# Ledger of designs, part 55: designed miniproteins, single chains

Each design is a single chain, and the fold is of that chain. pLDDT is the mean over its residues in the fold that is shown.

## One batch from the design tools (miniprotein)

Design m2017
Fold by ESMFold2-Fast:
Formats: sequence, C-alpha cells, structure tokens
Structure m2017 (fold): chain A 68 residues (1-68)
Amino acid sequence: PGVLGEESPERLGRLIVDMAVQEYRKGEVSPEEALELARRVAEELFPDDPEFIERVVRELERRLKELE
C-alpha cells in the first residue's frame, strides 16, 4: 500500500470512491463488492473514524446508482 501524507478525510474519501467506481466500470467487481472494497480501504486508512467510513460507503452507493 502507498504512504499517504497530509490529506483531508473528504479528499481521501473521494479518491476511494473513485477507485471503487473505476473497478466497477471495468467489470472487475459487482456493486456490492465495490462497496465492501471501499469500506475496507476507508477502515484501513482511518480505523478511528467510523463516520468517515460511513460517508465513503454512502457516497459510493449513490455513485453506483447513477451509473445505472
């Protein structure tokens, strides 16, 4: 995994969501798998910020619905 410097949770959340959306668009993962992937990455980056994890998952869910 990469080393992250000074990044805001909001910015990192957007990067995680974008990454999961890209994997879904490539057909590599299902919507449910994309949500699980994003949740795990967010939890690994900010294990002491449960609100951040929820925000990432919720935003990704909205993004995936828009791709229908």
Scores: mean pLDDT 77

Design m2018
Fold by ESMFold2-Fast:
Structure m2018 (fold): chain A 100 residues (1-100)
Amino acid sequence: MEELKKKIKEVELRIETIEGMELILEGVAFAIVHDRSRSPEEQLENMSEEEKKEHEKVLKELREKLSEELEKQKKEKEKLKEELKELKEQLKKLKEEEEK
């Protein structure tokens, strides 16, 4: 019982940590999109054609990396939620057996 309760708490804390990371990653993704919208004129005035291509490449790589990390975090969270459900079902069964 107590060991299973500790395990449940650990899994819940891991899920909460991932949810916090997802919020940070989503905030960064929003900032990248918003920043590009703020300064299109500055990009045109201060960058050579080669520098523009490099900048667009870096932004594309950052977007792809953020997308991959968000998908990875979502998959890990779903796996932990499934594990949490199984642990809670085990706890319920043990509690029902102690009440008999």
Scores: mean pLDDT 73

Design m2019
Fold by ESMFold2-Fast:
Structure m2019 (fold): chain A 58 residues (1-58)
Amino acid sequence: MKEVLELEIRLALARMKLSIAKLMGDEEAVEEAEKEIERLEEELRRAAEEAGLEAPRR
């Protein structure tokens, strides 16, 4: 279950980076952050299911 919390924290940081990149109009940074968020969401989903928790978004 520790893995779920770690992934949630990492996801929050990635979302913050995405918001900053959008505010700055940095298209490369936006794409990088979106890719990281996608990976973390998939990893969080699998970790939550394995730990017996419901996935945050199916």
Scores: mean pLDDT 76

Design m2020
Fold by ESMFold2-Fast:
Structure m2020 (fold): chain A 65 residues (1-65)
Amino acid sequence: SAEEREKRLLENMRRVALELKKQLEQEDGPEEIINLLDKAANSKTLEEFRKYLKEAQKKIDEYKG
């Protein structure tokens, strides 16, 4: 049950990252952030997902100035 919950959480988080990527692509957002969201959406573990999400957030903060 714990393994199933982590799998569902990862699948849900990956789906959210994919939708965010699509929205950014439609708005001609920064390619760096789009690529990081794509990597997050294709992550095999929660740890890998968190790594790419942190990198994306860091890049967003850089563009914000």
Scores: mean pLDDT 83

Design m2021
Fold by ESMFold2-Fast:
Structure m2021 (fold): chain A 74 residues (1-74)
Amino acid sequence: AREKALEKFKELVEAGVPKEEALRAAAELARELGDPDTARALELQLRAGLEGRLTPEEEAEARRVEARLRAELA
């Protein structure tokens, strides 16, 4: 799921889609493929890009999501 979501992001960016729209589409694909952690990580990246930073709650959530994703790689 993560690999397919990242591939969709790359394809959209290469096709000239703005990064914010590409991140949104990739997050949606990850959620549809049953990978909510990847979807949430991409959504938090989108929020950080639009707002310039995450709230303390969103930052804590991003750390939890990243910890879960790292555990999958171990």
Scores: mean pLDDT 72

Design m2022
Fold by ESMFold2-Fast:
Structure m2022 (fold): chain A 67 residues (1-67)
Amino acid sequence: LEELAARVAATRLSPKERRVLEALQEAAGERVSYAALARRAGLSPATVRRHIRRITRRLGLSLAELR
């Protein structure tokens, strides 16, 4: 989403959080599992789930808006 990209640019994220968010944006328009996101981000599925939770909190968005 265009609005999401602008909000991301304004939000300071850790390198790992940024990597997870980039993997989500690369999968934009498609339903993607945590396992698929983990492969793209180079992290475990559990770590991806944790970072997604933190990112949604920092951006004030729901998980559905990131997928």
Scores: mean pLDDT 65

Design m2023
Fold by ESMFold2-Fast:
Formats: C-alpha cells, structure tokens, sequence
Structure m2023 (fold): chain A 81 residues (1-81)
C-alpha cells in the first residue's frame, strides 16, 4: 500500500505542477492520491492538501476548481469510512 511519505511526495509533485500551470497533470496526481489512500489518515491528508490548493489559488479556472472540489468530497468520504 501507499505510505504516508509516498503520499506526501505525490501531493508535493501535484502542487509543483499547479505552480507550473500543468493543471491536467496535477489533477491526475490528485486523483491518484485519492485512489491510493486506504486509511482515514491518508484520505484526510489528501483532503487538507486539496482544500489548501483551493484556498491559495482562487484564480484557477472554475471548471478546474469544480474537479478539485469533487476530489475533496471523495477524500472526505474516505476519511469518514
């Protein structure tokens, strides 16, 4: 399974892609982070990272922010299971 260290590295890579304007690649890594999270703690970490991206990047395209919010909801569901 995915370790917490591997998860943190994946989330950092996705954040760097956002800073580079590589939104599709970043979104794919966030989807992978949600998919590979098997514990409530991992899912919570992904949810926090997605919320931080949304809060710190208000100028992201609205359609893209919608996709990030959908992933945030999925992460919250996994954290609550």
Amino acid sequence: GLSMEELKELLKEAYELIKQGKYEEALELFRKAVELSTTSEQALAVGIALQEILDENPDLPEEYKKELRELLLEAVRKASA
Scores: mean pLDDT 86

Design m2024
Fold by ESMFold2-Fast:
Structure m2024 (fold): chain A 69 residues (1-69)
Amino acid sequence: MIKEEDYSEEALKIKKTVEKLLKEGFSVPEISKYLADNFKITNEMEKAFLEVTREEIEKRRKENPVDVG
């Protein structure tokens, strides 16, 4: 009987962790493994962090134009 509010806060916590690890230079698979090892993430939360990770990468690519070699 978990409230939706508590679930949203947990998702934000994961998002912040993903943002921090991306800033540190970790790849998406490394971040995924780190979250799975350090947080007991459900399948639903795994989907959420994958979506957040993809959106964050796309956002950073647009904000910091890089020549894709």
Scores: mean pLDDT 63

Design m2025
Fold by ESMFold2-Fast:
Structure m2025 (fold): chain A 56 residues (1-56)
Amino acid sequence: GMAALQAQIDRIVEGGVVLAKEDLQLGEDLVRRELRSLGLSDEEIARVLAEIRARL
């Protein structure tokens, strides 16, 4: 369901923020791959990556 998808996205974002603090490219690349595997569009992925950068 949508709640389960959102929980997966949130987990990916939290892991991505942790990695991006040490290696921005590695963190962003991991988030991009995981979100694509969940079926997110390039536009949705770009918004999530902008949110991660704002949290660094």
Scores: mean pLDDT 83

Design m2026
Fold by ESMFold2-Fast:
Order: structure tokens, then sequence, then C-alpha cells
Structure m2026 (fold): chain A 63 residues (1-63)
């Protein structure tokens, strides 16, 4: 379900860059604070600059 944060947090670790991008975007739309720490990890450690940028945008949308 769109309101489920846990599957989207898992998707942030997916080997597919597009899946991680979509997960970061959806977590930003939902705005659930449970996503803050996982998204901060993505901003610091994800190999893709596109995914890191999407995670930073999502964090700004949450707060």
Amino acid sequence: AAAEVAPLIEALSDPDEEVRLEAARRLGEIGDPRAVAPLQRVVRHDPSPRVRHAAAVALARIR
C-alpha cells in the first residue's frame, strides 16, 4: 500500500537505480519521519549521484 513506509525503505537498498529513485521520491511524498535515517544514509553512501540527490530532496520534503 502507498502508506507503507517499510517496503519503500527496503527498496532504497535495491540493486536497481530506478527502484531506489522511485523509493526515495515516494518516501518524500509520504513524509513519514521513519524514513529520515534511511534517506540520510542514502545521501551519504549511495553510489548514484541521481539517487543521492533524490534522497536529499525527499529529506527536505519531510522537514
Scores: mean pLDDT 81

Design m2027
Fold by ESMFold2-Fast:
Structure m2027 (fold): chain A 87 residues (1-87)
Amino acid sequence: GKLERLREIAEKLLESEDPLVKRAGELALEALRLLEEGGSRLELEILLGLIKIILGVLKLIGGSEEDLKLIEEGIRLLEELIRERYG
């Protein structure tokens, strides 16, 4: 499911030596915790926004294509999960 795929992405990002990529993974894990434990839409939207900022920075500084694709997939999954929960 989408939760399992987002967890796989977060865990892969956490293995990165790039501190910004690792931070995206940490934020994705926190979003997963909030989705599982019943966090607010606002908290999830803030985490999503922070991950999007990290993606933008990585695109500017030339992050790895594999990391960029994983972060983009993670953003898409998190957006879909927020929509499914809150409409």
Scores: mean pLDDT 89

Design m2028
Fold by ESMFold2-Fast:
Structure m2028 (fold): chain A 48 residues (1-48)
Amino acid sequence: SHMEEEVKREREERKRLEEQIASTPDVDEAGRIAYEELKRRLERRRKR
C-alpha cells in the first residue's frame, strides 16, 4: 500500500507550502497559494 508514502508526501508538501508562503511578501497572493494548494489536496483525496 502506498498510503504511508502518501502521508509522508503530504507532510513534505505542507512544509514546502509554508516556506513558499513565508517567502511571499504579498499577503493576498500567499492566501491564494494556500487556498489553491488545499483545493488540489482535496481533489487528490477524492480521486484516491
Scores: mean pLDDT 71

Design m2029
Fold by ESMFold2-Fast:
Structure m2029 (fold): chain A 124 residues (1-124)
Amino acid sequence: SAYSQQLVETVKQLLEENLAKLEAALSKVQGKPVTLTEITVDPERNQITLTFDDGSTITLTVYPERGQVVVEFTLADGRFAVVVVRADGSIEVYGSVGEEVAAIPEFQAFAAALAEALAALAAG
């Protein structure tokens, strides 16, 4: 739908504006510097995937009908975090490093911006 396309494009723009924050968050969780190598968009799955030089990924899946984005950190060593961000500002956190990721100030700033973007789009 036009709304789903707008939401994915808005999330992609927000990601591009916050790449340094996400790279910093992943570097803090890994305990070493990591660098972004690739951004991939899958419109059929409403997904944006960030690939890093150590093989770690951050995948954002947009669920327009639920007013939410699922942010998945998959670390090269097999550790993972899943953070569900909603338009109302609520978050749910899962995974072996989920609480660690959620506590990182750079990630908190990104998640807040994401929730604001979701709320703005839902309001029309």
Scores: mean pLDDT 85

Design m2030
Fold by ESMFold2-Fast:
Structure m2030 (fold): chain A 51 residues (1-51)
Amino acid sequence: MVEGEATGPDTLVLTGPVEEVRRAAAELESLGWELVEFVAGEPARAVLRRP
């Protein structure tokens, strides 16, 4: 399961299993979000921002 949390007006952090975070981040990128950082781990973490 991937958890998403807004840490600012234009920033979203995804945490969860590596493959689920990768998939969720890719989907958000297709919707216009930019992937700023991806950290593979347990849990994995992805930081996305609005342009």
Scores: mean pLDDT 78

Design m2031
Fold by ESMFold2-Fast:
Structure m2031 (fold): chain A 59 residues (1-59)
Amino acid sequence: SEYNEKGLELLKELKLEEAKKYFEKAIKEDPNNEEALINLALVYKALKKYEEAEKIEKK
């Protein structure tokens, strides 16, 4: 996914909120994109949004 790739670039730059938006877009285009789901959970943990990360990891 192009959105997942952009999210990873932003994550490398520590632009966590922007990375989150791109991983959300990747999941919106493909809800079964496991890589984007894992990356979104990691971003939530980095943002200390542990409850949001848990919701993704348990689905």
Scores: mean pLDDT 82

Design m2032
Fold by ESMFold2-Fast:
Structure m2032 (fold): chain A 60 residues (1-60)
Amino acid sequence: SKLEELARKMEEDARRDLELSKELLEEKGEDPTGYSAAQILKVGAETNRMLAERLREKAE
């Protein structure tokens, strides 16, 4: 279904954003801008993951 496809896309986007967040923390964690960017990506990814779970439950 389209809801399942959207959920998968959001899960993939969240996974990529979490990976980028981790890389930024490892490379630029001591820089305030890098740290802030990493935190924003992490929060966004967690939000997308939560929404994806809700979409999957409604798709069934």
Scores: mean pLDDT 82

Design m2033
Fold by ESMFold2-Fast:
Structure m2033 (fold): chain A 94 residues (1-94)
Amino acid sequence: SQLQQLQQQIHQLSEQTGQLVKQKKYQQAAETQRQLTDTSVQYYQMLGKDDAAAVVRKLGGEAAKALEEGNSKKAHELELRMVSELIRLVGDEI
């Protein structure tokens, strides 16, 4: 299904972004984070979870900007906040 395909893409992009951050390839990490954000927004919108989609759009976008600036600490803090908000809103991250 389209939802299963989006979930697979989200997991793949999440792993890729984490690997790029570990390698300090922050520009590439920011690009994969933007793709991860856009794909996750589509996923939550298809589930009718507009509040979750809005959280991902905001915090995911801020995390990508932090990565572009080389601020991996800020990006990590924003990711943890996003996970916390998603657990609160939907009981699930992905």
Scores: mean pLDDT 88

Design m2034
Fold by ESMFold2-Fast:
Structure m2034 (fold): chain A 71 residues (1-71)
Amino acid sequence: DAADAIPQAVLDEAERLFREALRALAAGDTAKAAELLAAAYDLLLAALTDPELQAALQAQRARDLAAIRAA
């Protein structure tokens, strides 16, 4: 499982950032939501050592950020 390859402290911080991004999105602040979501993905990417998992996560990051910015 890709999540099991990432240190728990990194997962906890990424989860906190994702939750803040969702709150910003709910408040209509898409710019802040995109910034927080990008920070959460960047934190996860820095913890991964598998280039295939990094590529998959980077692709998901790009899709999610494009969706928020297009909303």
Scores: mean pLDDT 80

Design m2035
Fold by ESMFold2-Fast:
Structure m2035 (fold): chain A 88 residues (1-88)
Amino acid sequence: MEKKIEELKREMRELIEEAIEAVENKDYARLRELLERLGELLVELARLGEDPVKVSAMGILIAAAGFALDNKDYETLLAILEQLREIF
Protein backbone atom coordinates (compact mmCIF):
# COMPACT_ATOMS: atom_id res chain seq x y z
CA MET A 1 0.00 0.00 0.00
CA GLU A 2 2.88 2.47 0.72
CA LYS A 3 3.82 2.67 -3.01
CA LYS A 4 0.22 3.53 -4.03
CA ILE A 5 -0.13 6.16 -1.26
CA GLU A 6 3.18 7.80 -2.30
CA GLU A 7 2.18 7.70 -6.00
CA LEU A 8 -1.18 9.37 -5.17
CA LYS A 9 0.56 12.03 -3.03
CA ARG A 10 2.97 12.73 -5.92
CA GLU A 11 0.07 13.08 -8.39
CA MET A 12 -1.80 15.35 -5.95
CA ARG A 13 1.32 17.55 -5.45
CA GLU A 14 1.63 17.87 -9.25
CA LEU A 15 -2.09 18.82 -9.52
CA ILE A 16 -1.67 21.47 -6.78
CA GLU A 17 1.26 23.04 -8.69
CA GLU A 18 -0.84 22.97 -11.90
CA ALA A 19 -3.76 24.57 -9.98
CA ILE A 20 -1.50 27.40 -8.72
CA GLU A 21 -0.31 27.94 -12.34
CA ALA A 22 -3.95 27.93 -13.54
CA VAL A 23 -4.81 30.72 -11.03
CA GLU A 24 -1.78 32.76 -12.24
CA ASN A 25 -2.83 32.19 -15.90
CA LYS A 26 -6.53 32.93 -15.11
CA ASP A 27 -7.48 29.50 -16.54
CA TYR A 28 -10.42 28.97 -14.19
CA ALA A 29 -12.00 26.18 -16.28
CA ARG A 30 -8.75 24.14 -15.99
CA LEU A 31 -8.58 25.01 -12.28
CA ARG A 32 -12.08 23.58 -11.69
CA GLU A 33 -11.08 20.32 -13.43
CA LEU A 34 -7.91 20.14 -11.29
CA LEU A 35 -9.89 20.68 -8.05
CA GLU A 36 -12.37 17.93 -9.05
CA ARG A 37 -9.45 15.55 -9.73
CA LEU A 38 -7.85 16.45 -6.35
CA GLY A 39 -11.15 15.55 -4.63
CA GLU A 40 -11.26 12.17 -6.42
CA LEU A 41 -7.65 11.37 -5.45
CA LEU A 42 -8.31 12.41 -1.83
CA VAL A 43 -11.16 9.83 -1.63
CA GLU A 44 -8.74 7.15 -2.95
CA LEU A 45 -6.01 8.30 -0.51
CA ALA A 46 -8.51 7.96 2.39
CA ARG A 47 -9.53 4.48 1.14
CA LEU A 48 -5.85 3.38 1.16
CA GLY A 49 -5.52 4.33 4.86
CA GLU A 50 -3.84 7.76 4.92
CA ASP A 51 -3.92 9.63 8.27
CA PRO A 52 -7.60 10.68 8.82
CA VAL A 53 -6.52 14.05 10.30
CA LYS A 54 -4.47 14.85 7.16
CA VAL A 55 -7.31 13.64 4.89
CA SER A 56 -9.81 15.83 6.79
CA ALA A 57 -7.52 18.89 6.55
CA MET A 58 -6.95 18.32 2.81
CA GLY A 59 -10.70 17.84 2.22
CA ILE A 60 -11.58 21.07 4.02
CA LEU A 61 -8.98 23.00 1.99
CA ILE A 62 -10.12 21.49 -1.35
CA ALA A 63 -13.75 22.39 -0.51
CA ALA A 64 -12.68 25.92 0.54
CA ALA A 65 -10.73 26.30 -2.75
CA GLY A 66 -13.85 25.34 -4.73
CA PHE A 67 -15.93 27.85 -2.74
CA ALA A 68 -13.34 30.61 -3.35
CA LEU A 69 -13.33 29.79 -7.09
CA ASP A 70 -17.17 29.97 -7.24
CA ASN A 71 -17.03 33.38 -5.48
CA LYS A 72 -14.21 34.65 -7.78
CA ASP A 73 -12.02 35.17 -4.68
CA TYR A 74 -8.76 34.32 -6.43
CA GLU A 75 -6.52 35.78 -3.67
CA THR A 76 -8.05 33.42 -1.05
CA LEU A 77 -7.99 30.57 -3.60
CA LEU A 78 -4.23 31.01 -4.19
CA ALA A 79 -3.56 31.12 -0.41
CA ILE A 80 -5.57 27.87 0.08
CA LEU A 81 -3.65 26.12 -2.73
CA GLU A 82 -0.31 27.21 -1.18
CA GLN A 83 -1.50 25.79 2.18
CA LEU A 84 -2.45 22.49 0.44
CA ARG A 85 1.09 22.37 -1.04
CA GLU A 86 2.57 22.67 2.51
CA ILE A 87 0.51 19.68 3.79
CA PHE A 88 2.12 17.43 1.12
Scores: mean pLDDT 84

Design m2036
Fold by ESMFold2-Fast:
Structure m2036 (fold): chain A 83 residues (1-83)
Amino acid sequence: AAAREAARRGAEEFLGTRLGDAGLDSLEKDRRQLPAVIAELDKQRAELEALYKETKDKSYLRKAAILYAARGILRAALDLAEA
């Protein structure tokens, strides 16, 4: 379905790598893991924001923005699976 393909594309963009069907199937099979992955992204984003406060290096803000976008994609994938 189009939603599955959009989720795959978003995940591949975030990871910078291609996801095989096995990888996507693993994510779909265990939707319970998505909240844990989202929580890990939120943790990493908070660490990057803390590094920005310490260093004033805007590259950390850019990385944090990428993680925020990835979180949104994963949340949307979870919501679409429930629709």
Scores: mean pLDDT 65

Design m2037
Fold by ESMFold2-Fast:
Structure m2037 (fold): chain A 58 residues (1-58)
Amino acid sequence: MPLARALYDQPKRSEEELALEKGEVVEILEEVDDVHARVRSLKTGEEGLVHKVYLEPL
């Protein structure tokens, strides 16, 4: 499964977004567009949108 790590803290700014802490590992579920990916947190199991620039592919 494609995994990524958060490069920076991302606060939840909308109901569609997922809050991330720097170093948190997520599963990439889908690339929605050039800016956003839908991910699942391996820490919490929650799903949401994140900005792709915040993610480092593993």
Scores: mean pLDDT 80

Design m2038
Fold by ESMFold2-Fast:
Structure m2038 (fold): chain A 65 residues (1-65)
Amino acid sequence: GELKEKAKEIGLKYGLSEEEAERIANEAVKLYEQGLVSEEEALKMAEEQAKLYAEAKEAEKKLKE
């Protein structure tokens, strides 16, 4: 659906792989379909998760390189 595509696009925008972006998108869609969050809240959660994940990956790089 449109929600899944928008959430996946957010993940990709933050530099995540397609698999990582799809995982975040699936989580957001699941919460929305269960009636736990609105579509707007689901997209916001996807963006916050993508940002945190990207920041964590960057921090790990600095420790290993």
Scores: mean pLDDT 79

Design m2039
Fold by ESMFold2-Fast:
Structure m2039 (fold): chain A 61 residues (1-61)
Amino acid sequence: LKELEERLEGLLEQAKELGKEKELAEQLKETYKYLKEQGKYEAAEVVEKHLKKAEEIIKKK
């Protein structure tokens, strides 16, 4: 879980620098659905938090 959190934070920072927040949000939506289907609810929760952060950045632009 910590490794996933660190990776997602890094991806969010990178997407912010490159203006790729919309692409990241789409990828995170797919990952969230996949994890829920696999019963990996804790990992899905972490992905959802970062998805909301990406969507918030998009709304502010």
Scores: mean pLDDT 78

Design m2042
Fold by ESMFold2-Fast:
Structure m2042 (fold): chain A 70 residues (1-70)
Amino acid sequence: EKEAEELRKKGLEAYKNGDLDTAISYFEKAAELGDVLAYGNLARVYDIKGEEEKAQEWLEKAHALANARA
């Protein structure tokens, strides 16, 4: 959990610097470690890159995790 959160923070830092590919890499690692917020961040970055299908896939995964935890 803590490791995933630190990876998500690194992804946000890359995103703020305009490095979308580095942001995706960090968010993917955070998501793999169970950071639910990283799924939403991945969807947003892919949407900004114009990769709508990938954005929707990550958004659907984020909703599935939210519903499972509700």
Scores: mean pLDDT 80

Design m2043
Fold by ESMFold2-Fast:
Structure m2043 (fold): chain A 61 residues (1-61)
Amino acid sequence: EKEELLRELVSKIKEAADKNPDPVKGANLYTAGALRIIGDLLDGDFEGAKKTAEEYVKKAK
């Protein structure tokens, strides 16, 4: 469950970051978002992980 959710949320951020016209900004947002999602999931905070993914997808545009 945690592993599948991690793959889904990280994939969403990566897709949004790859669409950013600034590749440096995209890479930085992807890295920060992925790290925070990993932390949230390790703490068992599934809702926090989902919220973090949504936040970084919005920032990556």
Scores: mean pLDDT 76

Design m2044
Fold by ESMFold2-Fast:
Structure m2044 (fold): chain A 70 residues (1-70)
Amino acid sequence: SLTDAQIQQINDMFAQYDIDGDGVITAAEMLSRGLPEDFVAAMIARADRDGDGTIDWAEFMAMMASLINA
């Protein structure tokens, strides 16, 4: 499980990548902000099966929790 501090940090990261403030981020935005390609690819592969390249906040949190607990 994530700590409150980790959740806050992930939320702050999401807000930085969500330039439009619409509650979703794109793979391209994450890559441009310096996230590793492998990490971005893993998140997209699990969250976005339709190939639109977007991840919402809940999907982002779930992926971060999975990776931190690994």
Scores: mean pLDDT 70

Design m2045
Fold by ESMFold2-Fast:
Structure m2045 (fold): chain A 70 residues (1-70)
Amino acid sequence: AAAEEDEKRREEAGKYLGETQKHLYLAKKKDKEKHGKKALEYTKKAAELISHFSEESAQQTLKDTQEALK
């Protein structure tokens, strides 16, 4: 893939991880079930995008994504 396309995927994954963090915070303060489910969905979307990157980059971002779920 072109470098521009890889950068776009990284930006999208970053956006999804940001939404995950937001919904994890809201799950603590408000509806755990509703916001917890959304956090998990965004984390899965980020991981799916990252699986198309080089192995080293993909593994690092998957690790960050898994930490967001803890």
Scores: mean pLDDT 69

Design m2046
Fold by ESMFold2-Fast:
Structure m2046 (fold): chain A 82 residues (1-82)
Amino acid sequence: SLEEEVKKLLEEAEEKLELALLPRRVAEERGEPYIPSLESLRLLEEAKELAKKALELAKKTGDEELIKEAEELLKRIEEAAA
């Protein structure tokens, strides 16, 4: 179903976001300054594209909860990229 496809895209986007944030969290835990890597920036971009695709498909399902989840994830990715 489209709903299952949206959920899979959201999971993939979430996984890429968490992987991108890992170096920042490790630096914070060690009390070290965080320097974004090229890999981290690429993962954030991939997460953003997956979240955008999930939002487009969620809108086609008409499921307000899925739309909200996709919008919130996209906001989290944009905040992480700032």
Scores: mean pLDDT 84

Design m2047
Fold by ESMFold2-Fast:
Structure m2047 (fold): chain A 67 residues (1-67)
Amino acid sequence: RAAELADRAIALAERGDNEGAARLIGEAARLLGLPEDQVDVFVRLSREDGEIARQIGEDLRRRALEE
């Protein structure tokens, strides 16, 4: 579930939809149980830069799959 959201966020970031990517990153981070303040940071960073959004998405996907 969280991995699916992270995968979709990565796809949105790759096509330049930083706002969409940020929204899905926030949802994935919340499902993974991250604190609200960390979720807010990830969402803000993802809005600013698509490459950062992609990197955060990949990190969240990894966490969801217990790498």
Scores: mean pLDDT 81

Design m2048
Fold by ESMFold2-Fast:
Structure m2048 (fold): chain A 67 residues (1-67)
Amino acid sequence: SAALRELAEELARRLGEMNKKLLESKYPDLKATIEVERVGETKFRATTTLGDEKKEVVVDANLLANA
């Protein structure tokens, strides 16, 4: 479903932004970067990087619907 794909991508992006804020609060003079990648039909990976620190989340809309 296109709607499930869009939901998974948006959730991955929002979780990446949350991790960005957390990393930037630890290192106020630095800015984190976010990369969102499609890794499955309804599955997206958001990677947030700041220097040597990396946070990664994977969102699958099908798992959210069945939780």
Scores: mean pLDDT 81

Design m2049
Fold by ESMFold2-Fast:
Structure m2049 (fold): chain A 94 residues (1-94)
Amino acid sequence: ALERLRAIREEVRKALAETTDPGVKAVYEKVLEGIDEILRLVEAGAPEQEIIDTFNKYLKEVEELMEKLNVPLEDMRKAIGYLLDALEAAVLAH
């Protein structure tokens, strides 16, 4: 159940390590922070609504950061995609 969420976390960590642009790096760091918080909530048996609220918080923070740092569209799509994949994995684990 947690294996898919951990796999997504490793994909984000790899993307972060391969990133050369400091703005894109900051976005992936925020995505990784969000996935780590979602993972902790799933491991703690938190309600689905708390997981969704956490996802929405990090999605908003990632969107605000992408606007501020003029991140390329391809990296924006990847960042949002990772958060959506993490939400799906967390919800399906319940």
Scores: mean pLDDT 85

Design m2050
Fold by ESMFold2-Fast:
Parts: C-alpha cells; sequence; structure tokens
Structure m2050 (fold): chain A 111 residues (1-111)
C-alpha cells in the first residue's frame, strides 16, 4: 500500500541521516510547480525525468527525494480535483521508486 511504502521511505531517510528540512523543501518546490502547471501528469513526468538524471549521476538520495516529493505534489493536485484513484497511483509508483533508490544509497554507504 502507499502507506506501507511511505513508512519505508521515512525509515530509510532516517537510516541515511537525511535532514527532514531537506525533504520538506523539495516537497514545497514540487507542490509549487504542480499548482503552477495545473497538470499532475506533467508534474510527475517532469519530476521523473529530473530524478532519472540525478540517478545517472549516482545521486541516489537526491533522486529518491525528487520521486517522493513529486509523487506527493502530483497526488495532492489530483486529490484537489477529486481524482483519488490517480492520486493513489502517483504515491504508489513514486514511493516504490524512492524506496529502491534509498535502498541502493544505503547499500553503497555500507561498502
Amino acid sequence: SAAELASRVQKLLEELGVDPERVEARYDEMLAKARETGDPDAVFAEGKKRAEELKKQGKYIEAALDYFAMSVAAANLAAERGDWDRATRYLQEGFRLAVELLEKALEEKKK
């Protein structure tokens, strides 16, 4: 579920020592973009492109924060429009990808 994935993201961020203020700042940035564009699919697609570029640079934590933040922002915009099914899909996809990236970051930290 999205709630289980969110819990896993929070635990991994804590284990990696990621500052909560950094997570909040990224969310605020993505939410502002979501409200400006008015298209949750465009926000999700743009955020995914940015996260994949960060992933190519080995910036797994930054990529994971982008997946997490864009998913919450896109879901918020979809929910504001009454599309809770789409909101849930954004959260599930983005949180799953964030978990994968944070697990990779944690594995590399242990090497």
Scores: mean pLDDT 81

Design m2051
Fold by ESMFold2-Fast:
Structure m2051 (fold): chain A 109 residues (1-109)
Amino acid sequence: MEEEVKKLIIEAALEAGLSPETAEALANSFLDLLRKDGVKIDKSFLEQLKKDLEKALELFRALQAAKSDEELRKLLEEARKAGLSDLSISLAMAFLYARELEEERRRER
């Protein structure tokens, strides 16, 4: 079950355009959080995670298109109003942050 969670996070991170190394790091961090919180990983959790990841990727693409902090804030407020879970929003923000870090690293080379 944990292996399935890791696979889902890695697949979503790769779809977000992140490197395999970054995708694996995000998946390991997510699993560590689930372990610390004592979250039961069952089939229902996996089905919900798949839906949350799909919505997170959709939100991530919208956040990438934002031209200002004000526009980004409005997109996050609209996502909350649309009923996106805290997990979907957090995953979208994690993908955005990771992508920004990778882009900054590439510019310095």
Scores: mean pLDDT 81

Design m2052
Fold by ESMFold2-Fast:
Structure m2052 (fold): chain A 59 residues (1-59)
Amino acid sequence: LPEELLRAGRTGRVDYSEVKRAVAAGATTPEEIQRLTGAGKGTGGSDVEELLRAYEALR
């Protein structure tokens, strides 16, 4: 389904290295990461929050 491809691209294929770069620059909230990278902007920020939690868990 076209919507499934769009959803997967925004939620499952977000560039994690961009998120790491934003966090290294001082972003600590999903909203700040979204503003700096544009990742998850169209999804209401939930995917960025999930990636941020994963980043913190990996440390």
Scores: mean pLDDT 56

Design m2053
Fold by ESMFold2-Fast:
Structure m2053 (fold): chain A 90 residues (1-90)
Amino acid sequence: VEKLLEEAEELLKRAEELLREAERAKKEGKLEEARKLYEEAIELARKALELAMEALRLTEDKEQILRAIGLALRAIGLILDAERGLKSLE
């Protein structure tokens, strides 16, 4: 469970970085680059969500349950933000 939570956290950090890079690329008019970065951010956030949900299924520890829920909510928020960004390029 700890390994799943750590892995989800690392994936979310990378997804957050890619989202920021995508927003910067969009502002600079680099629309193809922005699209790829948004798509990659969504993929990493979806993987993080899957790991957080798996950790939630496996754990009986209150602290780990709260961490898994927090990571899942962060992942969902990232996916929504990145999908909104991606739609703005169409």
Scores: mean pLDDT 86

